# Designs tried in a protein design run: designed miniproteins, single chains, continued (2). Part 101

Each design is a single chain, and the fold is of that chain. pLDDT is the mean over its residues in the fold that is shown.

## One batch from the design tools (miniprotein)

Design m7497
Fold by ESMFold2-Fast:
Structure m7497 (fold): chain A 69 residues (1-69)
Amino acid sequence: MSKEELREYLERKLAEERDPVARATLHELLEMLDTHSLEELREYLEKLLQKETNPIAREVLEEVLKLLE
């Protein structure tokens, strides 16, 4: 997956997402995508997923992580 494809995916998810915690996570990932490599983003996502307790935000993190495999 390219950074452009991931950005489009995250922007679509953000437009549809209503949970404030999941929206905050999507915004953070979009900001990180502009300044970090896909490998760095993957490592960050894995760490976030281990600490995240919100089930909607966890689903978003798991979906994005699968796209980076």
Scores: mean pLDDT 80

Design m7498
Fold by ESMFold2-Fast:
Structure m7498 (fold): chain A 89 residues (1-89)
Amino acid sequence: MKSAEELAAELGEAALRFLETKEEEDMRRTAELLNELLEAVAKKLNASVEETIKAAENTLAELSKVLDEKALEIFKEIMEEFIKKLKEE
């Protein structure tokens, strides 16, 4: 599996791509990479599932301040599904 550092770099690249293209596929890819980065960072820091869920919720809340309506809908869908899976222990 990719390191947190590799995922952060890929997330940055994907984010720049969706800003250029405005394509739904690029927005979904960016949200998926963000979830993978959150998991990788949580694992590296030995964070609990509860702490990981809070980090994801806080990240989505911050993104809601900067993303347009379409991008926010896609990010919310993907990140809420990730949070739901974490709760299914």
Scores: mean pLDDT 79

Design m7499
Fold by ESMFold2-Fast:
Structure m7499 (fold): chain A 72 residues (1-72)
Amino acid sequence: SEVLEKEREEARALAEDPDKLVELVKAGQKPSVAALDEAARLGTLPEIAEKLEEAGDKESAARARAAAEVAA
């Protein structure tokens, strides 16, 4: 699906640049599960979890930390 492919590309871009993910959260949007999964693959989950918590998205931060434990 073209939509799923675009979601995957966006997820990868956000996982590679945690600052973009924080900007998205500050704009009132939440990171997708796909973005957190890609971050787990790249090893950026701990940094993303910290930035999500700083941005006030404690639920997504907790999810990212849990995913990091599973990926380890």
Scores: mean pLDDT 71

Design m7500
Fold by ESMFold2-Fast:
Structure m7500 (fold): chain A 73 residues (1-73)
Amino acid sequence: AVISATNNGPTDLTISYTTGQQAKVVSGEAKVVFENGEEREVKAGEDLAPDFIAESLLSLVSPGELIGTFKKI
């Protein structure tokens, strides 16, 4: 699945994105958009997509925004 994450809060967004692991919001707040158009708000300490593991980072499209591929566990 392709998932995007964008900064949704007043502070800088930091995401831990490691292949084979669940991606995590380290600091800040993210708005996550799934391939099917579903949206979710994720805060620091939470998994970006709890039922998915990271496969590859595709791009950084703006400050605090990423697009990556994920595999459902």
Scores: mean pLDDT 73

Design m7501
Fold by ESMFold2-Fast:
Structure m7501 (fold): chain A 85 residues (1-85)
Amino acid sequence: SAELERLRRKVEELLEESRKALEEAKKGGDVKKALLEVEINLGILRIILGVLKVTNASEEELRLVEEGIEELEEIGEEIRELLEE
């Protein structure tokens, strides 16, 4: 569906931005800035998930966003580990 395709593109965009932030942090970039970017993206997906739950979205749409949240949480955890040096 067009709705699922738009949602998938948004999730993929946020995951790509977050993976790039992690890579830049690993190369000696601003780790705190990278963490903030991932936390913002995680917040966006959590808001989307809340909207989908209220609008009785499909199981596929819910699963897509929940999986995206899990991946963003893993990326955020890796960035937090970099803060410990």
Scores: mean pLDDT 88

Design m7502
Fold by ESMFold2-Fast:
Structure m7502 (fold): chain A 95 residues (1-95)
Amino acid sequence: SIEQIKEDAIAALEWIAEALREVDPESAKRLEELKEKLKKAKTKEELIEVLEETIELLDEIIEKLKKSKDFKLRLLALEIGGERVWFERVLEKLK
């Protein structure tokens, strides 16, 4: 269960980082750093901390993308918003 959550979280961070690589390289780097923290998380408490940091970063990314004049970037904000909801639900179950 915890191992599966960790794998799913890593996969989510990977696709978001890839999607942002050209459009927001700074956020892509921060997502890669969180992915490395997830890989190193050994306890439920460490996992919760990294997931909370992830939600905070996703909030920043979503707000930036929502302000874009590019419809595709606004659509990406909605897709990332879906992942944020998943992270929130996972945190609720872990607590």
Scores: mean pLDDT 88

Design m7503
Fold by ESMFold2-Fast:
Structure m7503 (fold): chain A 74 residues (1-74)
Amino acid sequence: KQQEIKDYLTELKLTPEEIAAIKKVLKEYHPLELLADDSIITRELKKNGVKATFKVREAAKVLAYAKMEKIPID
């Protein structure tokens, strides 16, 4: 599970700015809220100066899932 998530995130080729924005969102919101409502992810990424592209939103959801399941990423 952990390696599969890491491999998927690597394939998305996120910028450092996109990674930083996702980490901020994950600190402020419960993972379940992010998984239940995609509009929260979109809104918060835009507030952090990052375009809410499909790849960035998917990365945020994958990381929210990992956090909810207590799978260590990094």
Scores: mean pLDDT 78

Design m7504
Fold by ESMFold2-Fast:
Parts: structure tokens; sequence; C-alpha cells
Structure m7504 (fold): chain A 67 residues (1-67)
């Protein structure tokens, strides 16, 4: 979970905009250890406009690969 959270934070650092939501997703993943909870948080952040569609797609791929 911690390594995957760091991968999400690296993705946030590379994104030019709309990346604050990815930090929240990484925090949820570290706190819960649950990929399902991290995915729910990612969708909330995407719907709130805090994550770009491109960043959300890449984050979803990372979460899927970790399952």
Amino acid sequence: AEELAEQLRELARRAKSGSDGLLSVADVLEETGSIEEARKKLLEELLSGKVSVEAAQEALRLLEEAE
C-alpha cells in the first residue's frame, strides 16, 4: 500500500494541473490499505474536478495492476 501510494504521489508531481486529488487518494490508500477505498476516493476527486481525466485514468491503471 505504501509503495502504491508513493506511485500516486509521483503521478501527482508529474501532472501539470488537477493533481491535488491524487494526494488525497494516496492518503486514503495508506490509511485504509484498501484499493477499493482508494478507487472510491479517486472517483469523488474526479467528479469534484480535483483530478484531470488523464491523471484519473493513469491512477486507475496503477490501482488495477496492484489488485
Scores: mean pLDDT 76

Design m7505
Fold by ESMFold2-Fast:
Structure m7505 (fold): chain A 72 residues (1-72)
Amino acid sequence: SVPPPQPSDEPDLLDEETRREIDELVDRGDYLGASELVVETAERTARERGVLTPDSREGIRLARERIERGRR
């Protein structure tokens, strides 16, 4: 069973655990992995909270394309 969503006062798109994981990736010099995690988590959280706008979706898509190019 999925627990009920936590009430949000502000649209914080990154939780504490995700921020720690991002910091670890940055410390390792894995900036592409850190960027990918930020984009993935932000999209998931925004979708879950119902705050995904068309503009936000376009921004997320562009960020993913940049990350994909960086991997090559």
Scores: mean pLDDT 70

Design m7506
Fold by ESMFold2-Fast:
Structure m7506 (fold): chain A 75 residues (1-75)
Amino acid sequence: SMVDEYLKLLDEETKKVLEEIKDPKHQEEVKKVLEWAKEQLLKHRDDVQKQVQILTAAKLRMIGILIDSRLEEER
């Protein structure tokens, strides 16, 4: 199903972000975004437009966490 393909894409994107983050705190925050996004995708398994919105929101949230992690390392 399309939701299965989006779940795979989400897992691969999350893995790439986690490889860039060195500290456990921000890694845990990324994992929480992943759990949220998986739950939302499953709730909207028959709504492709909503699934794309969820994936976009998850990606933006993960990028924000990555930026925050890098800024905290410089403090």
Scores: mean pLDDT 85

Design m7507
Fold by ESMFold2-Fast:
Structure m7507 (fold): chain A 80 residues (1-80)
Amino acid sequence: NATQVAIDEAELARKYAEKGDFENAIKALRSALSLLPETDLTPEQKEEARVNLQKGIEAAEKGDSKTAAEYAKKAIDALR
């Protein structure tokens, strides 16, 4: 189930971001992003998840723990 794996990756990314582990947070966010085409979500849900995952990656690349975790959570909400 690609949707569940994407949710699990986004949850891992949120936890890594909260710990300041940006390398693993970015890896998990990119993993979730790569799974989006394989999910059975609506186009609107996929786009919302894509935008939030990408913003999470950008925040993590800048070392912004709180913002990265917040976007990971928004991506999880879009994937559900």
Scores: mean pLDDT 87

Design m7508
Fold by ESMFold2-Fast:
Structure m7508 (fold): chain A 93 residues (1-93)
Amino acid sequence: MKEKAVDEAAELLERAGFPEAAEVLRRVGRRLIEEGKLIETSPLQLAAYIANELALEGRFEEAARLYEALAVLDPENAEVYRKLAEVLRQEAA
């Protein structure tokens, strides 16, 4: 079930034109399943959760890629995601 949720979230990112973000989501999602840390939720919330986990781990560039994709896919929260991506891009540099 959790693997299917990760695959569904990644497919949404790929269809929206973010294949690199989708690959990050699949890799990190699988790791979090193995660590027992993944929660089963909606695809966009799952992507946001994984982006937050990456940021907490200091993986700022990968987290920024996911937030950039979320800004396109979730227009109601787009400004928050764009700001998070900008801050994380600055930390990655």
Scores: mean pLDDT 82

Design m7509
Fold by ESMFold2-Fast:
Structure m7509 (fold): chain A 77 residues (1-77)
Amino acid sequence: SFADLLAARAGAVREELEAYARENEERLKEVSEQSVEEQKKFAIEVVETLHRLGALEPEEAEEAKKLIEENYEKALK
């Protein structure tokens, strides 16, 4: 899951990840109440942000994006 990817990189950039999670807590709550498409866009944006912060390697970011797209494609049908 996306959370598992965050946990895997926590040791390298723990403080940055924790700060990002806290800062985006309200947005996460808001997005959870929005459409599947908005949730997908937010999830991809988070992956790209974490990659820019060095929390995810390029390969990890691409795998996360693929997983997000597959999961949301199944939800939308």
Scores: mean pLDDT 67

Design m7510
Fold by ESMFold2-Fast:
Structure m7510 (fold): chain A 86 residues (1-86)
Amino acid sequence: VEAAAERLRRIAEEIRRAAETLSPEELFEALRAAEEAALEPLRVLLEAIAAGASAETVALAREALAYLREAAAYAGERLREAGYLD
């Protein structure tokens, strides 16, 4: 679970860096790759929650997911500023 949360945080950091450094076209491809990379660690966290994980584990998962959502929102805003999204 901790490793899965760390992987999601790393993916979020990669998304933020991509949003700051890549062209909008490259950013679209990076976001698609990041979505695929996030599936396995997300599944691990969801399975832990479903299995009745401790409040501390749920908090860790929630924090990692919030960090990922924030990074995705930032990338989306960068794409919107570039005219790719409304």
Scores: mean pLDDT 77

Design m7511
Fold by ESMFold2-Fast:
Structure m7511 (fold): chain A 75 residues (1-75)
Amino acid sequence: SMVAELQRRIAEAINTMLDKVVAGDIDGMREAAEEAIRLAKELGELSTDPAVQQAAADAARITERMAEEGIAKLE
């Protein structure tokens, strides 16, 4: 299903973000975080369940905050 595909892609984007952190690639980390946030928002838009929509929005916000904090500490 499209939901299952988006969940897989979100997990892949998060794993890519972590790989870029380990490699010290700040630009790659930022790009992967932006992709994860975009996919999480798409998942929220596909669901009619308010709990899933809220969880997707919260996940996107937390990912954005963590990426910003990580970049600030590395700069």
Scores: mean pLDDT 77

Design m7512
Fold by ESMFold2-Fast:
Structure m7512 (fold): chain A 90 residues (1-90)
Amino acid sequence: SARLERALRLLEEAYEVQLEEARKRGDLTEEEVELARKQARLAAEELARAGASEEEVEELARGIANPEEYADVLEAFVERLRALREAELA
């Protein structure tokens, strides 16, 4: 739906705000930011495939964009990147 497409775009923009903050703080390298950006896109695609509602995606985007959620968003990316590194080494 057009509303879901807009909600997914808002989610992508929300992740970009937090990834840029992580880059500026030095919490993620430029390489890790690029990988996290790819993971954010895949996570959005997974939500769409799982049948997430437009309202659920819009609410998630608002939460992710919240500066107070920075630490939790960073931890989620760090965990996803760790899982990717472990998979590449296996």
Scores: mean pLDDT 82

Design m7513
Fold by ESMFold2-Fast:
Structure m7513 (fold): chain A 66 residues (1-66)
Amino acid sequence: SLDARIAALLARLDALAAEAEARGDTESKQRAVRLKQALEASRGTPAEGLVADIAEAEARRLEAEL
C-alpha cells in the first residue's frame, strides 16, 4: 500500500540522515531531512503518491553518494 511505502521511505530517509551525520556529511544529511519534511507535508494530500515517487528516486541517489 502507499502508506506502507511511505512508512518504509521515512525510515530509509532517517537511516540516510544518520549515516550522513556519522560521516560528517552535513549536505547529505540536510538533503535527507528536507526530503522527509516534503514527504511528511504531502501526507493526506492528492500529491502524496507523486511526492513519494520523487522522494524514492532522490533517496536512491543519496544512497549512491554516501
Scores: mean pLDDT 85

Design m7514
Fold by ESMFold2-Fast:
Structure m7514 (fold): chain A 82 residues (1-82)
Amino acid sequence: SHMAEEEKLRREFRRQMELMLEYAKLAAEYRQKDPKKSLEYEMLMGSYAVSASVLVVILDDEEMREELDRTMEEADRLLASA
């Protein structure tokens, strides 16, 4: 049903938000230790941001859009902390 499909997409969005932040932290952690691995984590973080943007468009949910924007800002802050 539409409601069951929507709930699955909302759960996937939340998972992608969590993964985006975790990969941002890993990218920052590895920047000095292993720059190539750091870039790989940064690319993974970016791929989840793109995927989450697609989910926001599909669900047309303003609260999810705001959460994505806030999570991306936090991820960029974490990347800059290295």
Scores: mean pLDDT 88

Design m7515
Fold by ESMFold2-Fast:
Structure m7515 (fold): chain A 76 residues (1-76)
Amino acid sequence: PVFTFTALDGREVEVEVDPAASVEEVEAKLLAKGIVPGALGRMALGLSRIGAPVSGAEFAEYAAKGNELELEIESR
């Protein structure tokens, strides 16, 4: 499935996530698209602390629901 992330400046980034994908795989794909995975790592850590799912697919589904997410785009 494909999930759309909205960056702080309003840009949309599409990430295709395998249902078996790990958070690390999702972060690597976002890094390849110029998104800094540090913010996503902090969110995954937050979800882990409250006992929420931390798999890549579950994380992407949570993000796609429009919860408060800030993605930092690194221009290189």
Scores: mean pLDDT 52

Design m7516
Fold by ESMFold2-Fast:
Parts: sequence; structure tokens; C-alpha cells
Structure m7516 (fold): chain A 83 residues (1-83)
Amino acid sequence: SAREFGEKLLKKFEEKLKEIEELFKEGKLEEALREAEILIGLARIVLAIFKKYFPEDKEGIKKLEELLKRLEELLKEIKEKLK
């Protein structure tokens, strides 16, 4: 189902976000930047797909939007640290 698919995708994105947070904590800034940019690109594509094909899954869309916001905030922190 669309809900099960969205839940699985959200779990994988949450796992990747945690990996990026760990890279950032370890001072692996260039690696954290690369991984964050990849994940944000993928999350944006997935959000667009869900809005177009599964607009009824308002909860999943909202969770994806919140994840994307957290990821964009982390990306700003990484870029600021790199300068």
C-alpha cells in the first residue's frame, strides 16, 4: 500500500539522516555535505511523487516535509562549518 511504502521510505531517510548527523559530529564535513545533498535531492523527488500520485496520504506527505526541513537545516549547519 502507499502508506506502507511511505513508512518504509521514511524509515530509510531517517536512518540516512542519522548517518549524516554522525558524520557531522565526527568532523567528516565534506562527506556529511555530499551525503546530505544526495539525500535532500532524493527526498524532494519522493515528496513530489507522493504529492502527485498519493495526495490522500497527508500524514506521510507532512512527515516527508518535516524530514526535508530538518535535512535542510543540517545542510546549512554543515555548509557554515565548512566555510
Scores: mean pLDDT 84

Design m7517
Fold by ESMFold2-Fast:
Formats: structure tokens, C-alpha cells, sequence
Structure m7517 (fold): chain A 101 residues (1-101)
């Protein structure tokens, strides 16, 4: 099977491409926030499904849920900081995935 880290990096790459397309169509801060949050909810589902298939412990899955929940709240509070919030989230998810391998 591919490593957890390799799978997470692939899903993050797919997420980044899909989000860029959605953000390009968003005309207001409210639309940008909605697009980013919806994309993160889709990413959470894909990540949790992949981690479950890989037999990753529940503690690691809980950490992923927490990181994504924190990112969604941060984006709702500061829509102008989406890029920085996502950079921090990606670093956190990569660190969790690296520790799971």
C-alpha cells in the first residue's frame, strides 16, 4: 500500500487544485469563506476514508478532525487570512501523516 504520508500529500494536492478553481469563481469574502469551508469538509471525508482504509489508529483520525475544525473556524473568523490558515493546516496534516507512518 502507499504510505499514509504519500496518500495525504496526494489528497492535499487535489484539494488545492479544486479550491483554487472555486476561489477563482468567488466574488465576495462570504463566497470565498463558503467555498473554503465546503472544500475542507470534502477534504475531511476523503482523508478520514483513506486513513480508515490504511488502518490508522482512531487517535490520529481525531487529530485530523481537530485540525480541520480549527481551520474552518479560523477561516470563518478571518476570511482574509485563508492562505495562511491553509498553509498551517497543510503543515499540521503532513506532520500527523508522517508520524502515522
Amino acid sequence: MPSVLATVRRLLGEFAEELDERLAKAKTPEERTAAAVASLEELEGRLLDALDAAGVPEEVKERVRALIAEAKEAIRAAPDEIEGILEALFAGLVAVARAAD
Scores: mean pLDDT 84

Design m7518
Fold by ESMFold2-Fast:
Structure m7518 (fold): chain A 98 residues (1-98)
Amino acid sequence: EEFEELLEKLREAALKAGFPQEVVDILVSILRELYKKDPEKAREFARELIEALENGDYDKLAEVLRRIREHLKDNKEAAFEADVLESLVLIQKVLDKM
């Protein structure tokens, strides 16, 4: 499955679940940055996020987001790490308040 097709499915699933467009754009951006570093992990996380959203499994969604955060902490790209971790924290806060 092509990565851009996964991102489009992710966008649609998140919007259907009631997430704001801004949060969806941040999530897609994070996965695009992850894809530049680790294409296989980016695809895995995108698929897991889509599955969790389609099933309404918000516990699984939160778990996948925590795993993405931990994976990105291991990457020593200072600018990428700062921007992505901040965006990921914002996404987690939105999910935890649903």
Scores: mean pLDDT 74

Design m7519
Fold by ESMFold2-Fast:
Structure m7519 (fold): chain A 64 residues (1-64)
Amino acid sequence: SEEVIERIRKLGDEMVKAAKEKNYDEMLKLEREFLRLFIEHPDALEVGLEVAKKIAEARKKNGL
C-alpha cells in the first residue's frame, strides 16, 4: 500500500539522519522498526530494498 511505502521511506530518512549524527542507539532502534515493517509487508519489498541501499551507503560514509 502507498501508506506503507511512505512509512518505509520516512523511516529510511530518519535512519540516514541517525547515521550522519553517529547516533548508534537511535540507529539500532530504527533498524528494528524498519525490519518489522519490511517483514510484515512483503509487497513493499522493492521500495524496502531501495531504502535499505540508501541506508547502507549512509552508514558506510559515516563509519557504521
Scores: mean pLDDT 80

Design m7520
Fold by ESMFold2-Fast:
Parts: C-alpha cells; sequence; structure tokens
Structure m7520 (fold): chain A 77 residues (1-77)
C-alpha cells in the first residue's frame, strides 16, 4: 500500500468514526442512551473498522479512535 493510499483510508475511517460520534451524541441528548452505552457502541464501531482494514493501519486508526472517544466523553459530560 502506498503512503497516499494509507492516508486516504485513514481519513475515510476518521470520517466514519466522527459521524458515529455525532450520531451517539444526538441519541444521548434525546435521553435514549447512557454515557456507558454510547462508549460501548463507539468501541464496537472502532473494532468493526479495525476488522475490515489492513493490519498496517491498525496502530494509527486506534490512536484516532481513542482521540475521538475522549472527545465524545467530554461532550457528553
Amino acid sequence: MTPAQKQLLLEQAEGILRMYKWTLLQEYKKEGMSLEEAIEEFNKALQQLLSKLPKELHPELTEIGERIKEELKEEME
């Protein structure tokens, strides 16, 4: 995989995770989901993305996912 292909896939994966974060925040605001449930659903989404992407992208995607998860926790407090 070329550096340009890695960058594109990581940008697409970050976009997907940020959309999930937004969706979880909307459900939380409607009182349809607890903080714990939202974090669990985010972790499931991250694991699904990791399972579908090449192993060489896993370290960087995990770092991106953890950053977005911390942002989600802060916005739901």
Scores: mean pLDDT 82

Design m7521
Fold by ESMFold2-Fast:
Structure m7521 (fold): chain A 61 residues (1-61)
Amino acid sequence: SSSSQQQRQQQIDQLGDEILGVQNDRQAQLAATTDPAQRAAIDAEANARLDGLIAQVQQLT
């Protein structure tokens, strides 16, 4: 394997960790929030972040 392949795998691994972080943060925020509008805003923000991270993973694969 080349250095470029190793760097790509490291980027994918880092993005995977970020995706897990976003999901964990979303669950924690939703667990602490009862207001429907605030819950919807939390989901919208998390989904936007996840879409961006998934797009980055797709660009690397």
Scores: mean pLDDT 85

Design m7522
Fold by ESMFold2-Fast:
Structure m7522 (fold): chain A 99 residues (1-99)
Amino acid sequence: NALEEVEKNAPAILYIAMGNLALKLGDPEGAVKLYEKAIELSSTDKEKGIAYLNLGRAYDALGRRDEAIRSYEKAIEYFEKAGDQEGVELARRELERVR
């Protein structure tokens, strides 16, 4: 069970990390694709919340405000489902900055 759960979750975490690196290197377009893949591979609401939060940041870096807003709203939804109050507050702060 533990090995299968790690194997299923490791790709999502890896794509989030790769997206974060792409964003730091000034490739927000590449970051979007990596975070979208992370969302696909995410098995938990918390992982989806993290991926959507970072997706919103990548869209904001691209000036794609409407997609950034939708991504932050999805991040809030998934963090609420996960019971991650810190994630909810962080996503709300990011959402307020782009509005």
Scores: mean pLDDT 85

Design m7523
Fold by ESMFold2-Fast:
Structure m7523 (fold): chain A 98 residues (1-98)
Amino acid sequence: SHIDVLVELASSMSDEEFQAFVLSRLLNLGKVTKGADGTTVVVLYDPEGNEMIRITLSDNPQVELSEKAKEDLKDYPELQKKLIDAVMAAAPALIAAL
């Protein structure tokens, strides 16, 4: 499953390598949209088209895992944290690229 792949990648990569991987996916596969207040939002989807994680790009960026992603990753709290941290670290590069 995509979760098993994500678990394996996160376990084999350093924090810096995982941040670079997540940034690459956000830039190449992230769906860019506008929030209700006009802020830019970048969303990553799973292979089935379900939202996994979003970042709201502002002066104070916010990262949210979807409820489905939280359930899929419930046995991997360290991976949830690592993923949120990696997406948050991507904010300056996403702002510069978008």
Scores: mean pLDDT 83

Design m7524
Fold by ESMFold2-Fast:
Structure m7524 (fold): chain A 111 residues (1-111)
Amino acid sequence: SPSDKEKRDEVNKFIEKALKEIEKILKKNGVSQDVIDNILDRIKKRANKVTDEGIKKGLSLEDLLKKVGDVIASTFFELVRALGEEEGWSEAKEQEMVEEFTSKLLEILKE
């Protein structure tokens, strides 16, 4: 079984890959770099907290990756909705961004 350090290292790689895909989606949709940096920091902080709690509870790497992935996706969805209100985005555009990220997240989880 992987050590707690090995689990943390693998989850950190997963988080960084997910954040990179979020950054690409937000840049493509015209979001400013300062707003992107703030969003990525907020998602990373939530993901790290869930990682710490999951390791402390003795979660398997598989369960930990799933739980962290769920928190990243749900947080991204909340932030896209909030940005949509500020930027005047359509619900269809918000849904497209969420679906694009969900597809990328599932690809990362299969690695």
Scores: mean pLDDT 88

Design m7525
Fold by ESMFold2-Fast:
Structure m7525 (fold): chain A 59 residues (1-59)
Amino acid sequence: SVQQALDAVRKAAEKLMTKEEADRLFAESPIAMAEKVAQLASPEARKDYEKALQLLRAS
């Protein structure tokens, strides 16, 4: 679901970037946060975040 994708992206953002940056990106757009998470993630994890990004864009 979209909510599960959002939750996964948010948890990943907390691990991959500063809290302030994560909060700013989320306030701007969940899509912007998902894009940043996908860029910073490992190649294996990136596939899951790219799928989440597509789901968020389709919403």
Scores: mean pLDDT 75

Design m7526
Fold by ESMFold2-Fast:
Structure m7526 (fold): chain A 74 residues (1-74)
Amino acid sequence: SDLVADAREWARRVAEKLGFTPEEAERIAQEVEDAVKRALEKGLTPSQIVARAVGVVLRAVADRIEEELGLPRF
């Protein structure tokens, strides 16, 4: 579906702009694809699907900040 492909491509580009490596960006893009597919299977609304996609990217950013600062994972 176009929505899954568009979400994956969006995530890859955003991750690249945020300074993730090509390998990390591809991993994040795959996680977004999987999250969007699961949300579609659950019949979630477009806004809920977007929230899941954005949440995957934000979690990756949070993980990187925690690793760089040596903060504990919750």
Scores: mean pLDDT 84

Design m7527
Fold by ESMFold2-Fast:
Structure m7527 (fold): chain A 80 residues (1-80)
Amino acid sequence: SPLIEELLKNTPIDPTGKYISVGNVVGVLTGKDLSPALLPKVGIFAAKDTSEEGVRKFLEELGVEATDEQIKALAELLKS
């Protein structure tokens, strides 16, 4: 997807793939690409906060609306 291509080109090296995983989920849920300016926030979020509350706040900051089930799934993905 265009989001994965942008993440691979512009994201800092992440051997865990959490940047790519988070970006891919957001892209699927919204049909939107993350701007390059938002990719550092994705990385910081993935490294620091994996709670459902943190995920909800992060998605709200990005202007992304998600269901409780989607938030839970993303939080579980980040815990792995």
Scores: mean pLDDT 56

Design m7528
Fold by ESMFold2-Fast:
Structure m7528 (fold): chain A 56 residues (1-56)
Amino acid sequence: MLSAEEVLGALKGEYDKYLSPESIEKIRQAVRDGELSIFWHDSELQKEIKEAAKKY
């Protein structure tokens, strides 16, 4: 599960250089749609954000 800090970092674009273009677009689309549930329903996105946060 993502921490609040990891979710906020992803929303702020702090991890964009470590994320795939597809994951960045998923996050931006979720923000536009108000569908933040992606951060706890998409297990692959969670894994990629955790890895990106470690590199940040």
Scores: mean pLDDT 82

Design m7529
Fold by ESMFold2-Fast:
Structure m7529 (fold): chain A 75 residues (1-75)
Amino acid sequence: TEELKKIKEELITNLEDSLKNANSEESKKILQETIEMLKNGKSFEEIIEKLSKIDHEAAQVIRDALEKILEALKK
C-alpha cells in the first residue's frame, strides 16, 4: 500500500542517518544489512527473522521497532 511504502522510505532514511553516526563495525553492518533488505523489497517479517539471529542491541532495537509497525499495520 501507499502508506506502507511511505513508512518504508522514512525508515530507510532514519536508518541511513543512524548509519552515518554509528561508531562500531557491528552496528554499521547491522544497519547496512537492514537498509539493503528494505531496499530489496524484503518483508518486515523476513527482516525481523534475520535480525532475531543477531545477538546485538542494535539488532534488537530495530527488530522491536519493525514488530510494532507490523502490529499497527495488521489491526
Scores: mean pLDDT 80

Design m7530
Fold by ESMFold2-Fast:
Structure m7530 (fold): chain A 86 residues (1-86)
Amino acid sequence: STPEEAIEKFLEDAKRLGKLEEAKKRLKEEIKKLEELIELLKDKEKTKELMKEAGLPDLSEKEREELIKKLKERIEQYEKIIEKIE
């Protein structure tokens, strides 16, 4: 299943259980975390520190740009889902 299909199923289950507002709140919290991560990834020095703390190799400029793009696409998908709830 795609991530989008998994999210749609989660929302369908949340609606059935009367937890749609909780699902919306969690999506908004996730968007905020993704936005914070994007700002971190824009800073080469902070990204280097994060990768070192995680025990991972440093990210190239291209890898940081590609990751930022993917995170922005994920935020857009979450925003579209919130719009469907509202």
Scores: mean pLDDT 81

Design m7531
Fold by ESMFold2-Fast:
Structure m7531 (fold): chain A 59 residues (1-59)
Amino acid sequence: GPYAERAREATEAGDGIGGERYALQGGLVGNNSILGGLAGKAAVAGDAEAAREYTELAE
């Protein structure tokens, strides 16, 4: 959905806070597939905090 896309775009741009906000607004908590991908994108962008938060939200 649009929130997952916005979360991805923000995370790839290095805006981990914006990405996490979009994930929460989109109801992506527990969506392991999407949040796992976002955690990987955050790690590649060098945002270890966002990578950890996405991993925790994936539960």
Scores: mean pLDDT 78

Design m7532
Fold by ESMFold2-Fast:
Structure m7532 (fold): chain A 61 residues (1-61)
Amino acid sequence: MPSLEEVLAEARARLEAAGVPADLIDLLLQLIRHEYEVHHVPPEELLAGVERAVAQLRAQA
């Protein structure tokens, strides 16, 4: 199971590769951190959510 730090690093890399603006990436990474820390969402679910979002963005690019 990936750590939160690994999820944040992977999420940033995938969002950058998908062409997401840096400001939006920063907001999304803060949301991921809050979901983990406040709502206790597992890191694997957070990463899966990022992968689904990136796939949708790539389909429209």
Scores: mean pLDDT 77

